# Designed miniproteins, single chains, continued (4), part 112

Each design is a single chain, and the fold is of that chain. pLDDT is the mean over its residues in the fold that is shown.

## One batch from the design tools (miniprotein)

Design m15886
Fold by ESMFold2-Fast:
Structure m15886 (fold): chain A 59 residues (1-59)
Amino acid sequence: MSESDRYGFSQMGKEAYGLSDEEIDKIIEEAEKKSVGKSGGMQLVILNDLLVEEVKKRK
């Protein structure tokens, strides 16, 4: 996952969903852990899925 992708998700998580930096870092870390050996595109899909699940838990 590129640095610009991480930045984009960090901004979206903070501004759109009110997530803290620690919560965003945990989501990114879990996505990277689950996507070991996967392409960057699959890392982004996993990251989005984890972010959506976290947001749903707060609704």
Scores: mean pLDDT 73

Design m15887
Fold by ESMFold2-Fast:
Structure m15887 (fold): chain A 76 residues (1-76)
Amino acid sequence: MLSPQAQAETIASLEQGAAAGDPAAQEALKLVKEGASPLEASAVYVGEVTKRVSSLSREERLQRIREMQEKAQRRA
């Protein structure tokens, strides 16, 4: 659920990302220009980011998981 402030921040973030050349932000901003809500645009952005993350190698994903597990062990 997005407050009016969060909606404005979402659009500003997408505009900044699109200007920086982020393809996910460009795709989401295109939908906003076509009349989609900021919530719908943020869902598209998350979908595009998820596609990019799924392209990470098995080793890269395992390394990230290992780093989080090590932090959890040190706190226990």
Scores: mean pLDDT 68

Design m15888
Fold by ESMFold2-Fast:
Structure m15888 (fold): chain A 84 residues (1-84)
Amino acid sequence: MPSEEEIEKYLKELGIKSRSKAVIEAAKYGLLALKYIKEGKLEEAEKYLKKVEKLAKEYGGEVRKIYLDVDVELGLAYIERAVS
């Protein structure tokens, strides 16, 4: 599970100002997805991206920024895996 320091750093990098429960939860799942992307475990990353997507659909707002960040990174990783 990501630390509070990791969550705060990630939210600042994305320019997210909200610290709602939905934003914090989405950041936790988003950071887990990004960790699995770096490890080449794209199928595991997709499970966490789906959790972020659900939160983005329920709450909208800045949760959607987290979803878009992770979705783009996972998409790029799948393309890289396909051409490597």
Scores: mean pLDDT 86

Design m15889
Fold by ESMFold2-Fast:
Structure m15889 (fold): chain A 84 residues (1-84)
Amino acid sequence: EDKEFATQLVYIYQAVMIKEKKEITTEEAKKILEEEGIPVEDLPEDTDYKEVAEEAIKRIEEIMGAEVEISLDENNVLSAKVKE
C-alpha cells in the first residue's frame, strides 16, 4: 500500500533524474524524497529501478486514463502533469 507506492516513487524519481542527465543512486533518491516528507521504506539491494519505475508509471497512467509527464522542479521535486 503506502510502502509499495513509496518504493515505486523512489524508482520513478531515480529514472527521471537519469533522464535529465543527473547521476543519482537509489539511496540518494530515497534520501531526497524523505527530506521532502515522502515516506520511503528500505529498498532491497538487487532491485532493478528502471523496470519498477516503468511499471509504476504505466500503472499511474492506467489509473488516470491519460499519459503523464513526470519532471523535476527547481528544487528537484517530482512533478506530474496529465498530457492532454
Scores: mean pLDDT 58

Design m15890
Fold by ESMFold2-Fast:
Structure m15890 (fold): chain A 55 residues (1-55)
Amino acid sequence: GLGLRLVQHETGLSEEQILELYEMVQAGRVEEAARRFGLSPRQARGAAQAVEELD
């Protein structure tokens, strides 16, 4: 959906990377997810929120 496409365009991450980021954030591993994908913790949380809106 649109949420996934927006995150992909803004971050440059692949769909698979965005889904991994989402799972890590949902598990409470926000800082680890941010560090792994070169995002701030705020950006990682925002990306996860956009993926939630896909459903």
Scores: mean pLDDT 81

Design m15891
Fold by ESMFold2-Fast:
Structure m15891 (fold): chain A 60 residues (1-60)
Amino acid sequence: MQAVYDYLQRNNQTNAINALNGDDQYFQDVAAEQGVPVSVVRQRAQRGLQAFAADIAAQQ
């Protein structure tokens, strides 16, 4: 989760949203950096986006 959050923060969420919409290159880059399958990164990114959205709302 933390590594996915780091990537989301570094790319201002826009690249993560594009990745969820079919930008496989983003997931491949994160998977290679973390040493995990792309499917794991995809699942973490989806959960990370939902949790991040909730966190941003709660930080108010």
Scores: mean pLDDT 62

Design m15892
Fold by ESMFold2-Fast:
Structure m15892 (fold): chain A 74 residues (1-74)
Amino acid sequence: APSVDERLAALRARVEALLAEARARGDTQMEKQAQGLLEFLDLIAAEEDPVVREVWARHLEREVDALEAQLRAA
């Protein structure tokens, strides 16, 4: 299974792609949501407790999945 660090790196790439797409579409609300997820990712990356880091990484994965689904539906 991928490590938390590997999962966070993959999530960063996905959120950056969402941010780029939101900007290309002029979708200000999606841009703000993607920016918020990048800020959250940076907080998780700075977390030293591996249990807390895992819990927050799973939460971030769900938020990214939801935003990607919203983008596909648009």
Scores: mean pLDDT 86

Design m15893
Fold by ESMFold2-Fast:
Structure m15893 (fold): chain A 56 residues (1-56)
Amino acid sequence: LDELIAQLEKTRQSLTQYLEELRKTKPNDEKSQLLGLLFEIAIGSEELVIERLKEK
């Protein structure tokens, strides 16, 4: 269980870094803004899973 949590946290950090890079590279591009939203949803979903795994 702890190993899964660690893996998800690492993936979330990688996605967060990629999102930050994407926003800095094309901040005014609508398609990049939509991709950024998708990454935010993915990060949020992983955070939810991590919290649920820790709760149980």
Scores: mean pLDDT 76

Design m15894
Fold by ESMFold2-Fast:
Structure m15894 (fold): chain A 116 residues (1-116)
Amino acid sequence: IGELVRERVKHIIENMKKLIEELKKAIEEKDLETAKETLESLLAMVKELKKLIEKYGEYLSDELLKEAKKVLKEAKEVAEKALELAKKEGDKELEKLAEELIKEAEEALKLIDEKL
């Protein structure tokens, strides 16, 4: 069980890193549709990571929790940039998705800090 949870968390972290880079590019290019699609995928990964940390945090090493913390901080930072783009462009859907990701990332970061 612990090995499967650790492998799942590592897989989520690697997927989040790729989605963060894709979202950064979409924001730079002002590609609102790609930004929304990428942010929806990233939000799903953040929600799953949060659930795994909440339920199975005892099976996660401090090193893995620190890696999760790093990727969650990066996800929050890119979502804050997406939020600024959404406000400038008047895209209410992108604004809502970015705000939800920021909230979920902050909640996940708080859970990690309570375990470290």
Scores: mean pLDDT 89

Design m15895
Fold by ESMFold2-Fast:
Structure m15895 (fold): chain A 85 residues (1-85)
Amino acid sequence: SMMAALAAEAARTFEKAMQKAKEKNDTDSYELVLEGYHRFMAEARSAEQLLALLKELREEFVKKNDTETAKIIEEGIEKIRAIAE
């Protein structure tokens, strides 16, 4: 189903961002992504809600000047948009 595909892509996006934080030994960034993942699991019931959560997380990494993690999240957003269309 489309919702299963959206959820799978979102989960992959969070996992990639968490892996990037681990590679950088950045505990604060890891915790920030993990919080987003918990909110996704608890709250995301539509493509719109899922995209809103990922956009908020991307903005936090832009504010932290973490362009690599922001790019991972942006690529996930683009893939989710493609599935939802």
Scores: mean pLDDT 84

Design m15896
Fold by ESMFold2-Fast:
Structure m15896 (fold): chain A 80 residues (1-80)
Amino acid sequence: SAAEKKEVKREIILLESAATMYRMLALVSTDPEESRKYLETSDRLETLAKQAEEYLKQGKVEKAKEVAQKGFDYYDKVKK
């Protein structure tokens, strides 16, 4: 439905925002190892957001939700 697509779009935007945050953290980090880990986190979140968007474009709303959830699960693991 249109409402379900709108909800998934919001989830994708949140994942993109998280990816941007980690990219910014990488830029301000003075430790090369820490910077690399932030960039790897940013890249993974961005990849999952793009995968969810591609499924949404194909009308595969349930698959888009599943991929977005994987993004949030990953975020929850790395922030702990």
Scores: mean pLDDT 87

Design m15897
Fold by ESMFold2-Fast:
Structure m15897 (fold): chain A 104 residues (1-104)
Amino acid sequence: MESVGEAIVKTPYGTLKVKAVGTSKLKGSLSAQVAGGVAATSGGVASSLSPGISVEVESSGDKKKGETKVTIKGSDGEAIIVAKGDSESQKVEVEGSGEAVGKG
């Protein structure tokens, strides 16, 4: 079963839906890093399109249990995607919340 997190980023050029997918087909920690990377890339695109959008990526944990948190901050609001991986159970959980709005 795949875990999916979604967050919304509004820019003057349109609305971006930031989606990250975790999968048990990879080791949990690696899958969490991949999901976090996808979210960070989408946030980076939003940041390049709209002044006032900033992206922060935080990684924590060890080789067995990893967490990647991507925070997309707008001039109004904040969108967060958190990917948590466990390599022993081969599980990854991805959760998205919030909405960030960039001004033109």
Scores: mean pLDDT 65

Design m15898
Fold by ESMFold2-Fast:
Order: sequence, then structure tokens, then C-alpha cells
Structure m15898 (fold): chain A 62 residues (1-62)
Amino acid sequence: SMEDQQRFRQYARELQAMLDAGVPGEEIREWAERQIGRETDPGVRDGLRTLTRDVLAKLRER
């Protein structure tokens, strides 16, 4: 739905902001796990899992 897409875009913006601000990967992972646990839409949940994995991989490369 449009609401699910908007919510996913908001998660993506928040994850990118945390990455840009130098938030520790451990804190990003914990935040994402909390959001995933609250999310009822499977598409948004899976998208957030994938996005979080990719963000954490970037942090490990730095």
C-alpha cells in the first residue's frame, strides 16, 4: 500500500541518517530489530531486513 511504501521510505531515511551520523552498527542493528518486531507488513519487514544488512555491511567496509 501507499502507507507501507511511505513507512519503508521513512525507515530508509532514518537508517541513512544514522549511517551518516556515525551511529555504531550495534545500535543501528538494535534499532532495526525493534522496528522489524513491530512491523506487520511482510514486504516492509523483509525490505528493512535487507536494507539494514546492507547498511551494516557498509559500516564494516569502513
Scores: mean pLDDT 84

Design m15899
Fold by ESMFold2-Fast:
Structure m15899 (fold): chain A 61 residues (1-61)
Amino acid sequence: SAEEKEKIRKIAIEYAARAIEVAGEGFDLLLAGVPQEEVDAITARRNAELRRRYEEELAKA
């Protein structure tokens, strides 16, 4: 339905916005002197959590 498509669009936009914020936080860690490997691991973990939430929200749409 049109309502389902709109809900999916909103979920996708929110996911994208949160992913950008995670990338920004990773950049801040690099500027603070955290090694790239550790930043990559932290960013991957956060993105996995966001992805799980995104999938759950889509399943309910």
Scores: mean pLDDT 87

Design m15900
Fold by ESMFold2-Fast:
Structure m15900 (fold): chain A 93 residues (1-93)
Amino acid sequence: KQKEIEELLKRLEALAQELKEAVENEDYESALKKAEELKELIKELKKLDYPHAEKLAESVAGLLRLAAEMLEKKGEYEAAKKLREIAEEILKL
């Protein structure tokens, strides 16, 4: 379990950075894909009873909401809406 948790946490950190880069590069399709992958990682961490999974889910949801605000400023309302939907799904896991 511990080794699996450590690998998932490393993947989550990498995906969070990739999400930020995708938003900066205006690659909104990739940003949405990375957001879905982040959701799956949170889901796996919860299955492994990671004690900080809830706080991590809140942090990831916050990151997605911040990304959505950046997209809204660029007029990308549909992609922003999708990011907000994924954030809400993460909080309901």
Scores: mean pLDDT 86

Design m15901
Fold by ESMFold2-Fast:
Structure m15901 (fold): chain A 95 residues (1-95)
Amino acid sequence: MEEASRRLRELAEELRRALEEGDEARAAELKEEIIRLLTEALQTYHGLPAEEARALAEALVDALLEALRLERLPEEERRRREEELEREALERLAA
């Protein structure tokens, strides 16, 4: 369990970074790897059948992605507003 938990934690951290960087391809790859490892962990340590373990793993990863997206949206909007203000200031100085 501890080895699987450590690997899942590392992958979740990499997924967060990929989402912060806007790397959708990398995020999709990491999502699939997390689902695979979480499915195996649920079968091995919690005794869930393969189909139920897979369904739960997918639901847990979807919930994680939704939480990460919600945390990131205010930051993306904040950064965009900062860039717009800087652009307006430069245009004002050029006029």
Scores: mean pLDDT 72

Design m15902
Fold by ESMFold2-Fast:
Structure m15902 (fold): chain A 58 residues (1-58)
Amino acid sequence: MKTKKTTTTYRRNADGSVVAFKTVEELEDGKVVKKTSYIDKGLPAGAAPKTETKEEKL
């Protein structure tokens, strides 16, 4: 069974801006078969520095 797992890590810069590191993993029977990573920059200073994980069934 295929699932999609998205992990987003928010990091705060010294100037108060936030960047998000996003990793998308596609899993088949609990094993990672595909991994894609990208970065979102220039998020507003109000975005909380945190890590979020979301799992979706494909």
Scores: mean pLDDT 72

Design m15903
Fold by ESMFold2-Fast:
Parts: structure tokens; C-alpha cells; sequence
Structure m15903 (fold): chain A 100 residues (1-100)
């Protein structure tokens, strides 16, 4: 179950990263990189308190990516796909925290 959740989070983050990188800006590439780094730290940590902080930081990066998409007037379809994937990724990250 925990291993399945970790794999699902990796798959969701790769899809989210692709959407963020598709924006074609340096800020987007930085956010995509930060999102991957926070995910890897979250998946590697066994400390519930550290993972709780990483889950919060993960959510902050996703919020910054959504703000960037809005500022760049990204297509509504891209924003909708991003919001759906981000919500699922945050749910899975919180479920991982509960299993620690």
C-alpha cells in the first residue's frame, strides 16, 4: 500500500512537471525542479514531522505554479488538468504521511 502510493505520487508529479514545463519560462522550470526535489525528500523521509513540513511545501509549490499559469493566461484546459492532478497528488502525499 505505501509502496503503491509512492509510485502513484511519482507518476502524478511527472505529469504535473510536464504541464508546468510546457509553460516554457525559466520560472516554470525552477518550480518543476523544486516540485521534484520536494517529492523525492518526501518519499525518502521516515520522519512524520519532516514529511508533514514537506507536504505543506509541496502544496505551496503547486499553488505558485497555479498562480504562474494564471499570470501567463494559460489555456483553461491546461489549468483544469493541472488542478485535478495537483489535488490528487496532494491527497496521496497526505495518505503517505498517515502511513508513517
Amino acid sequence: SLEELKEKLRELVEKIVALIESLGTEEARKLAKELREVMEKLLESEDPEEVRKLVKEFGRILEEALKLMSRLSAPSALIDEFVDLAAEAQRIAKEILKLL
Scores: mean pLDDT 89

Design m15904
Fold by ESMFold2-Fast:
Structure m15904 (fold): chain A 81 residues (1-81)
Amino acid sequence: MTAAVDDWTDEQLDAISATIKELTGRSWSAEEIRIDMRLLTDPNLMSIYWPMIDVDGDGVIDADEFIAFLKRLVASPTFVP
């Protein structure tokens, strides 16, 4: 069973890192991004962010979906579906 983040390429992780840098003012490593994905398993955060990230509703978060979510946060901090 793939844990979403395990399928992400180094290029996708780098793109996420760049997006996080725009959002927070700091760059994250691939390992830091993988650690951050564990926060999305927190029930309190997951109930809020999962529908924003998992657009397909398949219970798996793809790197592209996560990048889109981060870009939404940068462009619209009030993004709530």
Scores: mean pLDDT 58

Design m15905
Fold by ESMFold2-Fast:
Parts: structure tokens; C-alpha cells; sequence
Structure m15905 (fold): chain A 92 residues (1-92)
């Protein structure tokens, strides 16, 4: 699933110390999860959103020396968390 892969890329970029790439990948993960939610794939939205949340949090930690990248990564993680929550609620 695209959201999960984007979340993994965000974490991988964070492990390499690239907070900017981690933030970008986390945002793409949140976007993919939101598209899954819009398509009615609530399971993919929940899983992809959670992966974006994890990747965004890792990116924020890696970007501690770059406040702008840390804020962007945290925002992407927050969006992923919201999408994951909605997806879980809609997966009746």
C-alpha cells in the first residue's frame, strides 16, 4: 500500500538524518492514506495513516536541528493520525 511505503521511506530518511526528506515522505504517506479514505478503502486509510504518523514522528526527531523540517514532519504525522482514526471508525 502506497501510504505504508511512504511511511517507511520517511522513517528510512529520518534514520539517515535527513529530516527534510522524512517530512516530504511523511506528507506523501498522509496524502495516499487520505486518497484511500476518499476511495472507501478504510483499512488502507487506517494502515497508511498510522505509517505516516510513525514516519512523521521519526522525521520530527531527526530534524531537531531544523525547526521548519521538524514542524512539517510533525504536521504530516498529525494528518496521518487523523486519517488513520477516521479510517478505523469507518471500517465498520
Amino acid sequence: MEGIEAGKKAKEAAEKGDGEKAAEAAFKGAEAAAKALAAGDFEAAAEGGRAALEGGNAGAEAAKADPEAAVRAGAAGGLGGIVAGVGRLMAK
Scores: mean pLDDT 76

Design m15906
Fold by ESMFold2-Fast:
Structure m15906 (fold): chain A 101 residues (1-101)
Amino acid sequence: MAELQALQQRVSDAVNADPEILAALEEVARELEREHDLTEERLHEAGSDPELFREALALVREFLLRVTEVILAREKDPAIREDVRRLTELALERLAELEAA
């Protein structure tokens, strides 16, 4: 039960310790905003519209996959790489459950 929180903390600490990973993550966020015309208001409306909710889940999935690729391309510590893969697998499983509901 504490495993997910521990994984999130270890990944967060590793990402925040590496300025190159942080810069690359900021670039991924800007690229997704550019490609999908993301607005805070549109994301907020997704909570009340099943179609917008599915679009929001798809964007979260795309962001998660791009973030994972960026971290794994730059992170050389095998323990952190394993934590990132495990966290991504758990997050994708949860997203799949939400998409199926």
Scores: mean pLDDT 70

Design m15907
Fold by ESMFold2-Fast:
Structure m15907 (fold): chain A 88 residues (1-88)
Amino acid sequence: KEEFVRKLIERMHREFGLPRSVEELLEGLERMQELGFEPADILELMIRGLFHEHKKEDFALEELERIAKVFGREERTARLKERILAEG
C-alpha cells in the first residue's frame, strides 16, 4: 500500500499545486501515523480539506473511491461522497 499512498500524494500535489513537496507530505503522513492515525483517515481528511478549498469535486470523488477500494472503506466513502456533493 506504500506505492498507492505515494501515487495519491503525487496526484494531490500535481492537482492542487501544494506548496509542500511530495516528500514533505509523505513525512507528515508518517508522523500522523506515529500519533495513532490510520493512513486512510489521514488521506480522506486531506482530500476533504482540499475539496473545500479548491472545489475540485471530480478529483475528490475519484480519489475517495480509490482509498475505499484499497483500504476496504466503501460504506464510509459513500457517506463522504454524499457530503461532497451536498457542498458542491
Scores: mean pLDDT 74

Design m15908
Fold by ESMFold2-Fast:
Structure m15908 (fold): chain A 65 residues (1-65)
Amino acid sequence: MRKGIVVAAPTKEVAEEEVKRLREEHPDVAVVGLATSDKKLAEEAAKIAQEADPDAEIELLYVEA
C-alpha cells in the first residue's frame, strides 16, 4: 500500500526538520511539510493530497513546538 505523510508544524524550520527526519527513516514514503498551526488548513492540505492519490494512505502528523 502506498503511504504519504503531511507534516504540520508552527514554523517552516520545524516543518523542514521533521520532513527531513521522516524521509531519512522512510525513504519509500512521500512526505510533505506545511508551516501552519491552523488545524483546518493542515486537514485541507491532507485532503488535497488524498484526492491527488486516492489509492494512497495519507497520514496527517501535527508537530508542536
Scores: mean pLDDT 78

Design m15909
Fold by ESMFold2-Fast:
Structure m15909 (fold): chain A 72 residues (1-72)
Amino acid sequence: AAAREAILAETVRYAKKIMDLSDDEELITKAVQELAKATREALGIPDPAEALRYVRQKGEEIIEKVKKEVEK
């Protein structure tokens, strides 16, 4: 329970950060979908610490990708 709640809390935190990066609905929708996929993958990781690290790593990668697209 606690591990799942922590993963979902990190997902919501990253989703909010992503939505604040641009008003491009298509770009944000695609980024949030990538985050949702990473979250589903993390929920399959048996080690809660590894699962949290995975979500954080993927969240940061998605943020950097969105920033690069916005700078075009």
Scores: mean pLDDT 82

Design m15910
Fold by ESMFold2-Fast:
Structure m15910 (fold): chain A 72 residues (1-72)
Amino acid sequence: DEKEIKEFLLKILGVDKDPESLSDEELNELIKKEGEKNLKEMKELKEKGVSKEELREYYKPKAEFLNELIKE
């Protein structure tokens, strides 16, 4: 259900918005920004010596939701 996926994405982002108010364009922009933010954050954490296992556990829920949105 697209609405449930939008709700999960907003929860991950910590954004208090009505999922029904999001256009497809706004949703795509949020997905892109979250992806770019996660990549930058992971790079910085790797440079600071954070382990791959710690990064995997932290980003696993976010990656799962983003993959579901991309698939359909």
Scores: mean pLDDT 64

Design m15911
Fold by ESMFold2-Fast:
Structure m15911 (fold): chain A 62 residues (1-62)
Amino acid sequence: GSGLSDEQIEQVKNAIINDPILSAKYGEKAKDKNFIEKLMEEVRKAFPNASDEELMKRVLAT
């Protein structure tokens, strides 16, 4: 879809918070839903044809 669900945003947030490297990189910003949404939108700009699942994967690989 064109938009991310609240569940997908929560999955990305929880994955970042529970990853020691990503948690250290993003710190308290990983708890900010607006930060997660902006991060996912920036990935969407780089990969406009990617699925929501592919976007989540790319965010977690950063």
Scores: mean pLDDT 71

Design m15912
Fold by ESMFold2-Fast:
Structure m15912 (fold): chain A 62 residues (1-62)
Amino acid sequence: MAREEAQLLVARFGGRVGDAERLRAELEAELSRILGAPVRVELATEPVGDKERVTGARVTRL
């Protein structure tokens, strides 16, 4: 169901490298679409050179 799809999407975002704000906004938009409701996403990241790698995500329903 939608929650399982959201969890799989979050898991697939793990390890992505880029701008943390862009990655957060992208995941937030996709999760809001899948769940049919607005959500807030906060990413846990680690520095990789001049970019950041996603190590986790916290999702809050608004």
Scores: mean pLDDT 78

Design m15913
Fold by ESMFold2-Fast:
Structure m15913 (fold): chain A 67 residues (1-67)
Amino acid sequence: MLTQAQQFFQQGNSLFIQGNYDDSLTFFQQSIQLDPNFSDAWRNLGDVLRQQGRIDDSQVFFDLARS
């Protein structure tokens, strides 16, 4: 069974594939609020921000994903 954090992560991925970057960002943030050590969610937040051209913000999430 998926955790609640993993469920939000999957919803974020679905929205990201649809090109709905703003809503996907919200779901990835909710996933991280439930599990701050969920490295995949931090990485995907970085990917969303990169797609929006916000590369400086994305580096913060990649650094957190490496810890």
Scores: mean pLDDT 75

Design m15914
Fold by ESMFold2-Fast:
Structure m15914 (fold): chain A 88 residues (1-88)
Amino acid sequence: MKKKLAEEVAEELIKLYELLKEELKKKGLPEENLKNIERAIELVRESVEKLAENNTEEELKRLLLQLKAALEGTKEAMEEASKKIKEL
């Protein structure tokens, strides 16, 4: 169960980094800065076993809830920005 929770935490964190990367790309951030985000995603993928080993099941559940809340907030901000751009 802990490994599955760690995988879910990693997946939600990767989703946050992917959304951040796309938003920053739209704002014209340099390729080099985007590469740093891609590296962070790769490190998260490589760290699933360590997340499972270094955290309790309850800690992983808490992280998952926090990441899901952050992801929803980010989606809302991106939708709002997209609407404003379309009105220009």
Scores: mean pLDDT 73

Design m15915
Fold by ESMFold2-Fast:
Structure m15915 (fold): chain A 80 residues (1-80)
Amino acid sequence: MDKLLAQLTEIARQLAEIALSDLPREEQQARVRELQQQVQGIVDELERTLSPQEIEQFRAQLDAILAQIGKELQETLAKK
């Protein structure tokens, strides 16, 4: 679990870096979509591996991380 949580945190940091980069908008959007797919893959793997109670606790933490990522992404896209 700790390793996967660290990977999710790194993905969040990469999304922030993309938002602050000088890459073209189209390139930024493509990179964001790739990272979102990686996050979903991790979530799906956890659902297959963990018990329902463990999944519930992990999903609460993951939802908070994803909400933060989404907020930062929306603010960056709104800034143009």
Scores: mean pLDDT 72

Design m15916
Fold by ESMFold2-Fast:
Structure m15916 (fold): chain A 78 residues (1-78)
Amino acid sequence: MISQEELSKLVASMDPEKLRRFWETLGRRAQALIDERGRDPSPEELEELLRESGREAGIPEEVIEALIEAFRQQLADA
């Protein structure tokens, strides 16, 4: 499974407001995509959603990339 400790360190250094906005936006966009397709999004689609949501929330690019890598690992493990 994904290293939750690594993710925890990254998000702990972030502004809580940005983090909340990021997860809220990500969840909303992911749900809309699932509803449209009636199936799980591909890893590439979810990666794009992570980039868009992070950018909208003002997350640093380095943190966004780390989250994407972690998410890709989680998808591969699932």
Scores: mean pLDDT 72

Design m15917
Fold by ESMFold2-Fast:
Structure m15917 (fold): chain A 64 residues (1-64)
Amino acid sequence: MEEEIRKKIGDVLEELAPELPGLSRDEAAQKIQEAVYKATGIKLSPKQAQDYVDQIRRGLAHLA
């Protein structure tokens, strides 16, 4: 159950990743919170959503 939720969150983050570079950190975090809640029913804290934004941006920076 928890592993399936993690995979769904990962899929949502991959779909949103192309939109994130054009947004502020707070705007990106809000989009992640909304999309994760819609897909999984899990309400991420603002801190958790911001951590996901930071992780995605680090991944993009290493590829660039």
Scores: mean pLDDT 75

Design m15918
Fold by ESMFold2-Fast:
Structure m15918 (fold): chain A 99 residues (1-99)
Amino acid sequence: MREEHEKGIEELEKEKEEASSPEAKEYLGILIELSRVDLEKGSEEVSVAIFQALAEVLAGKLTPEEAIEKYVPKEYHELALELIERLDRIVEELKARKE
């Protein structure tokens, strides 16, 4: 329901405000953007598709562009590419700090 999605977004915004690391804030920001898209659509179809695309990219199976073309609806390709690129940068930064 829309009310449940709105409450979920409010919870994510609160967690982002309380997060201590820049990486956690950026990740929560991505989740908030996806939740807003789901709210507008009235379904989780778009967020699920973007997470599927991301999983294939992180597994090294597809490029971001290939994964988006395969899983994500055309109207969300630009948003999906931006979010996947942002998340990939977070993963790269975390890897660099752990070496």
Scores: mean pLDDT 74

Design m15919
Fold by ESMFold2-Fast:
Structure m15919 (fold): chain A 93 residues (1-93)
Amino acid sequence: MVKAELKEVKAVKPGEEITVSVTLLEDGEYTFAVLAETESGKLVTLAISPATQHKAGEVTLTGVAPAEPIKKIRLIVLDASGEIADEAEGEVE
């Protein structure tokens, strides 16, 4: 069952701010971790939200684009216990 959906992410230049929008489908206490997978397969942390109570709806996270081109964005949703509740991936356009 999908708990979160990753919206389209726009490509930015290396070192520029990158914005990631997530649609949360269920109320709950979650931590969001957003990772960029680069063309070489390196994982770079873009943003980690603090653990907090969320209502269903849009959550926006910002980070800094890595020096290498991004192949895809990965979202990890952690529950209140720190266990993985959901994962999503999205392409960079």
Scores: mean pLDDT 76

Design m15920
Fold by ESMFold2-Fast:
Order: sequence, then C-alpha cells, then structure tokens
Structure m15920 (fold): chain A 75 residues (1-75)
Amino acid sequence: EELKRKAELLLTKAIMFINMMEYLGADKEKIIEYRKKLNEVEEEFRSDPEKGLKKAQEFTKEIGKELEDYINKKK
C-alpha cells in the first residue's frame, strides 16, 4: 500500500512534467516517446512493485531534468 502511494505520486509528477513540456511546445515525437516509457514503468510496477518503484524514481528524475533543460533553452 505505501509502495503504491509512493509510485502514484512519482508517476503523477512525471505526468505533470510531460504535460508541462507539451504545453511549452516540446517536440511531439519526444512527448510520445516519454508517454510510452511511462506506460512501461506502470507495467513494471504492476508486475514487480519494488522494481517498478525504482524505475518510477529513475524515470521521474530523468523527465524532471529534461523539463529543466527545456525551460532553460526555451526550445
């Protein structure tokens, strides 16, 4: 239950970052790629919650960095 809540918060944060990049005009193909990776992380969490949580942490960190880089470049 606690692992599920942590994963849900991380995935929600990742979704918000992806939506923000899309709103700011990031490449559509890149947004589609991120959404595919998000689905893969969700599937991993359903199969193996501990492994899925680690993947969610890594993915959320990666997406957050991409958003920061995008905002700084405004491209």
Scores: mean pLDDT 80

Design m15921
Fold by ESMFold2-Fast:
Structure m15921 (fold): chain A 114 residues (1-114)
Amino acid sequence: SPEEIAKLDELISLLREIQNLVTEALRAVEAGDFERAKELLQRIKELVDKAMEIAESLGLEDIVRKLREIQELIDKALASTDKEEVMKLLREIQKLIGEVLTDVGRRRDALRAA
C-alpha cells in the first residue's frame, strides 16, 4: 500500500542516517575522540529506537530481531571504556545496519513492483 511504502521509505532514511553516524563514530574512535564517539553512539541509539518502532508497526519480525541485536551492541559500546572493544562493536553495528538496509530496500522494491 502507499502507506506501507511511505513507512519503508522513512525506515530507509533513518537507516541511512544511522549508517552515516556509525561511520563518523568509527572515525572519532580512530582519532582518539572517545567523547565524540559516545555522543554519536547515543544519537545512533535514538535513531535505532525509532527504526524499531517503524519495523514493529510493519510486522517485519526479521528486521526487528536484527535491530534488537544492534541495540544490544550499542549498549555494550556505550558501557565500554576499551577503545579496541568499542571499535570492534562499531564495525559489527556497521555490518548489521548494512544488512538491515539491504533487506528493507528489497521489501520496498517488491511492494513497488507488485
Scores: mean pLDDT 90

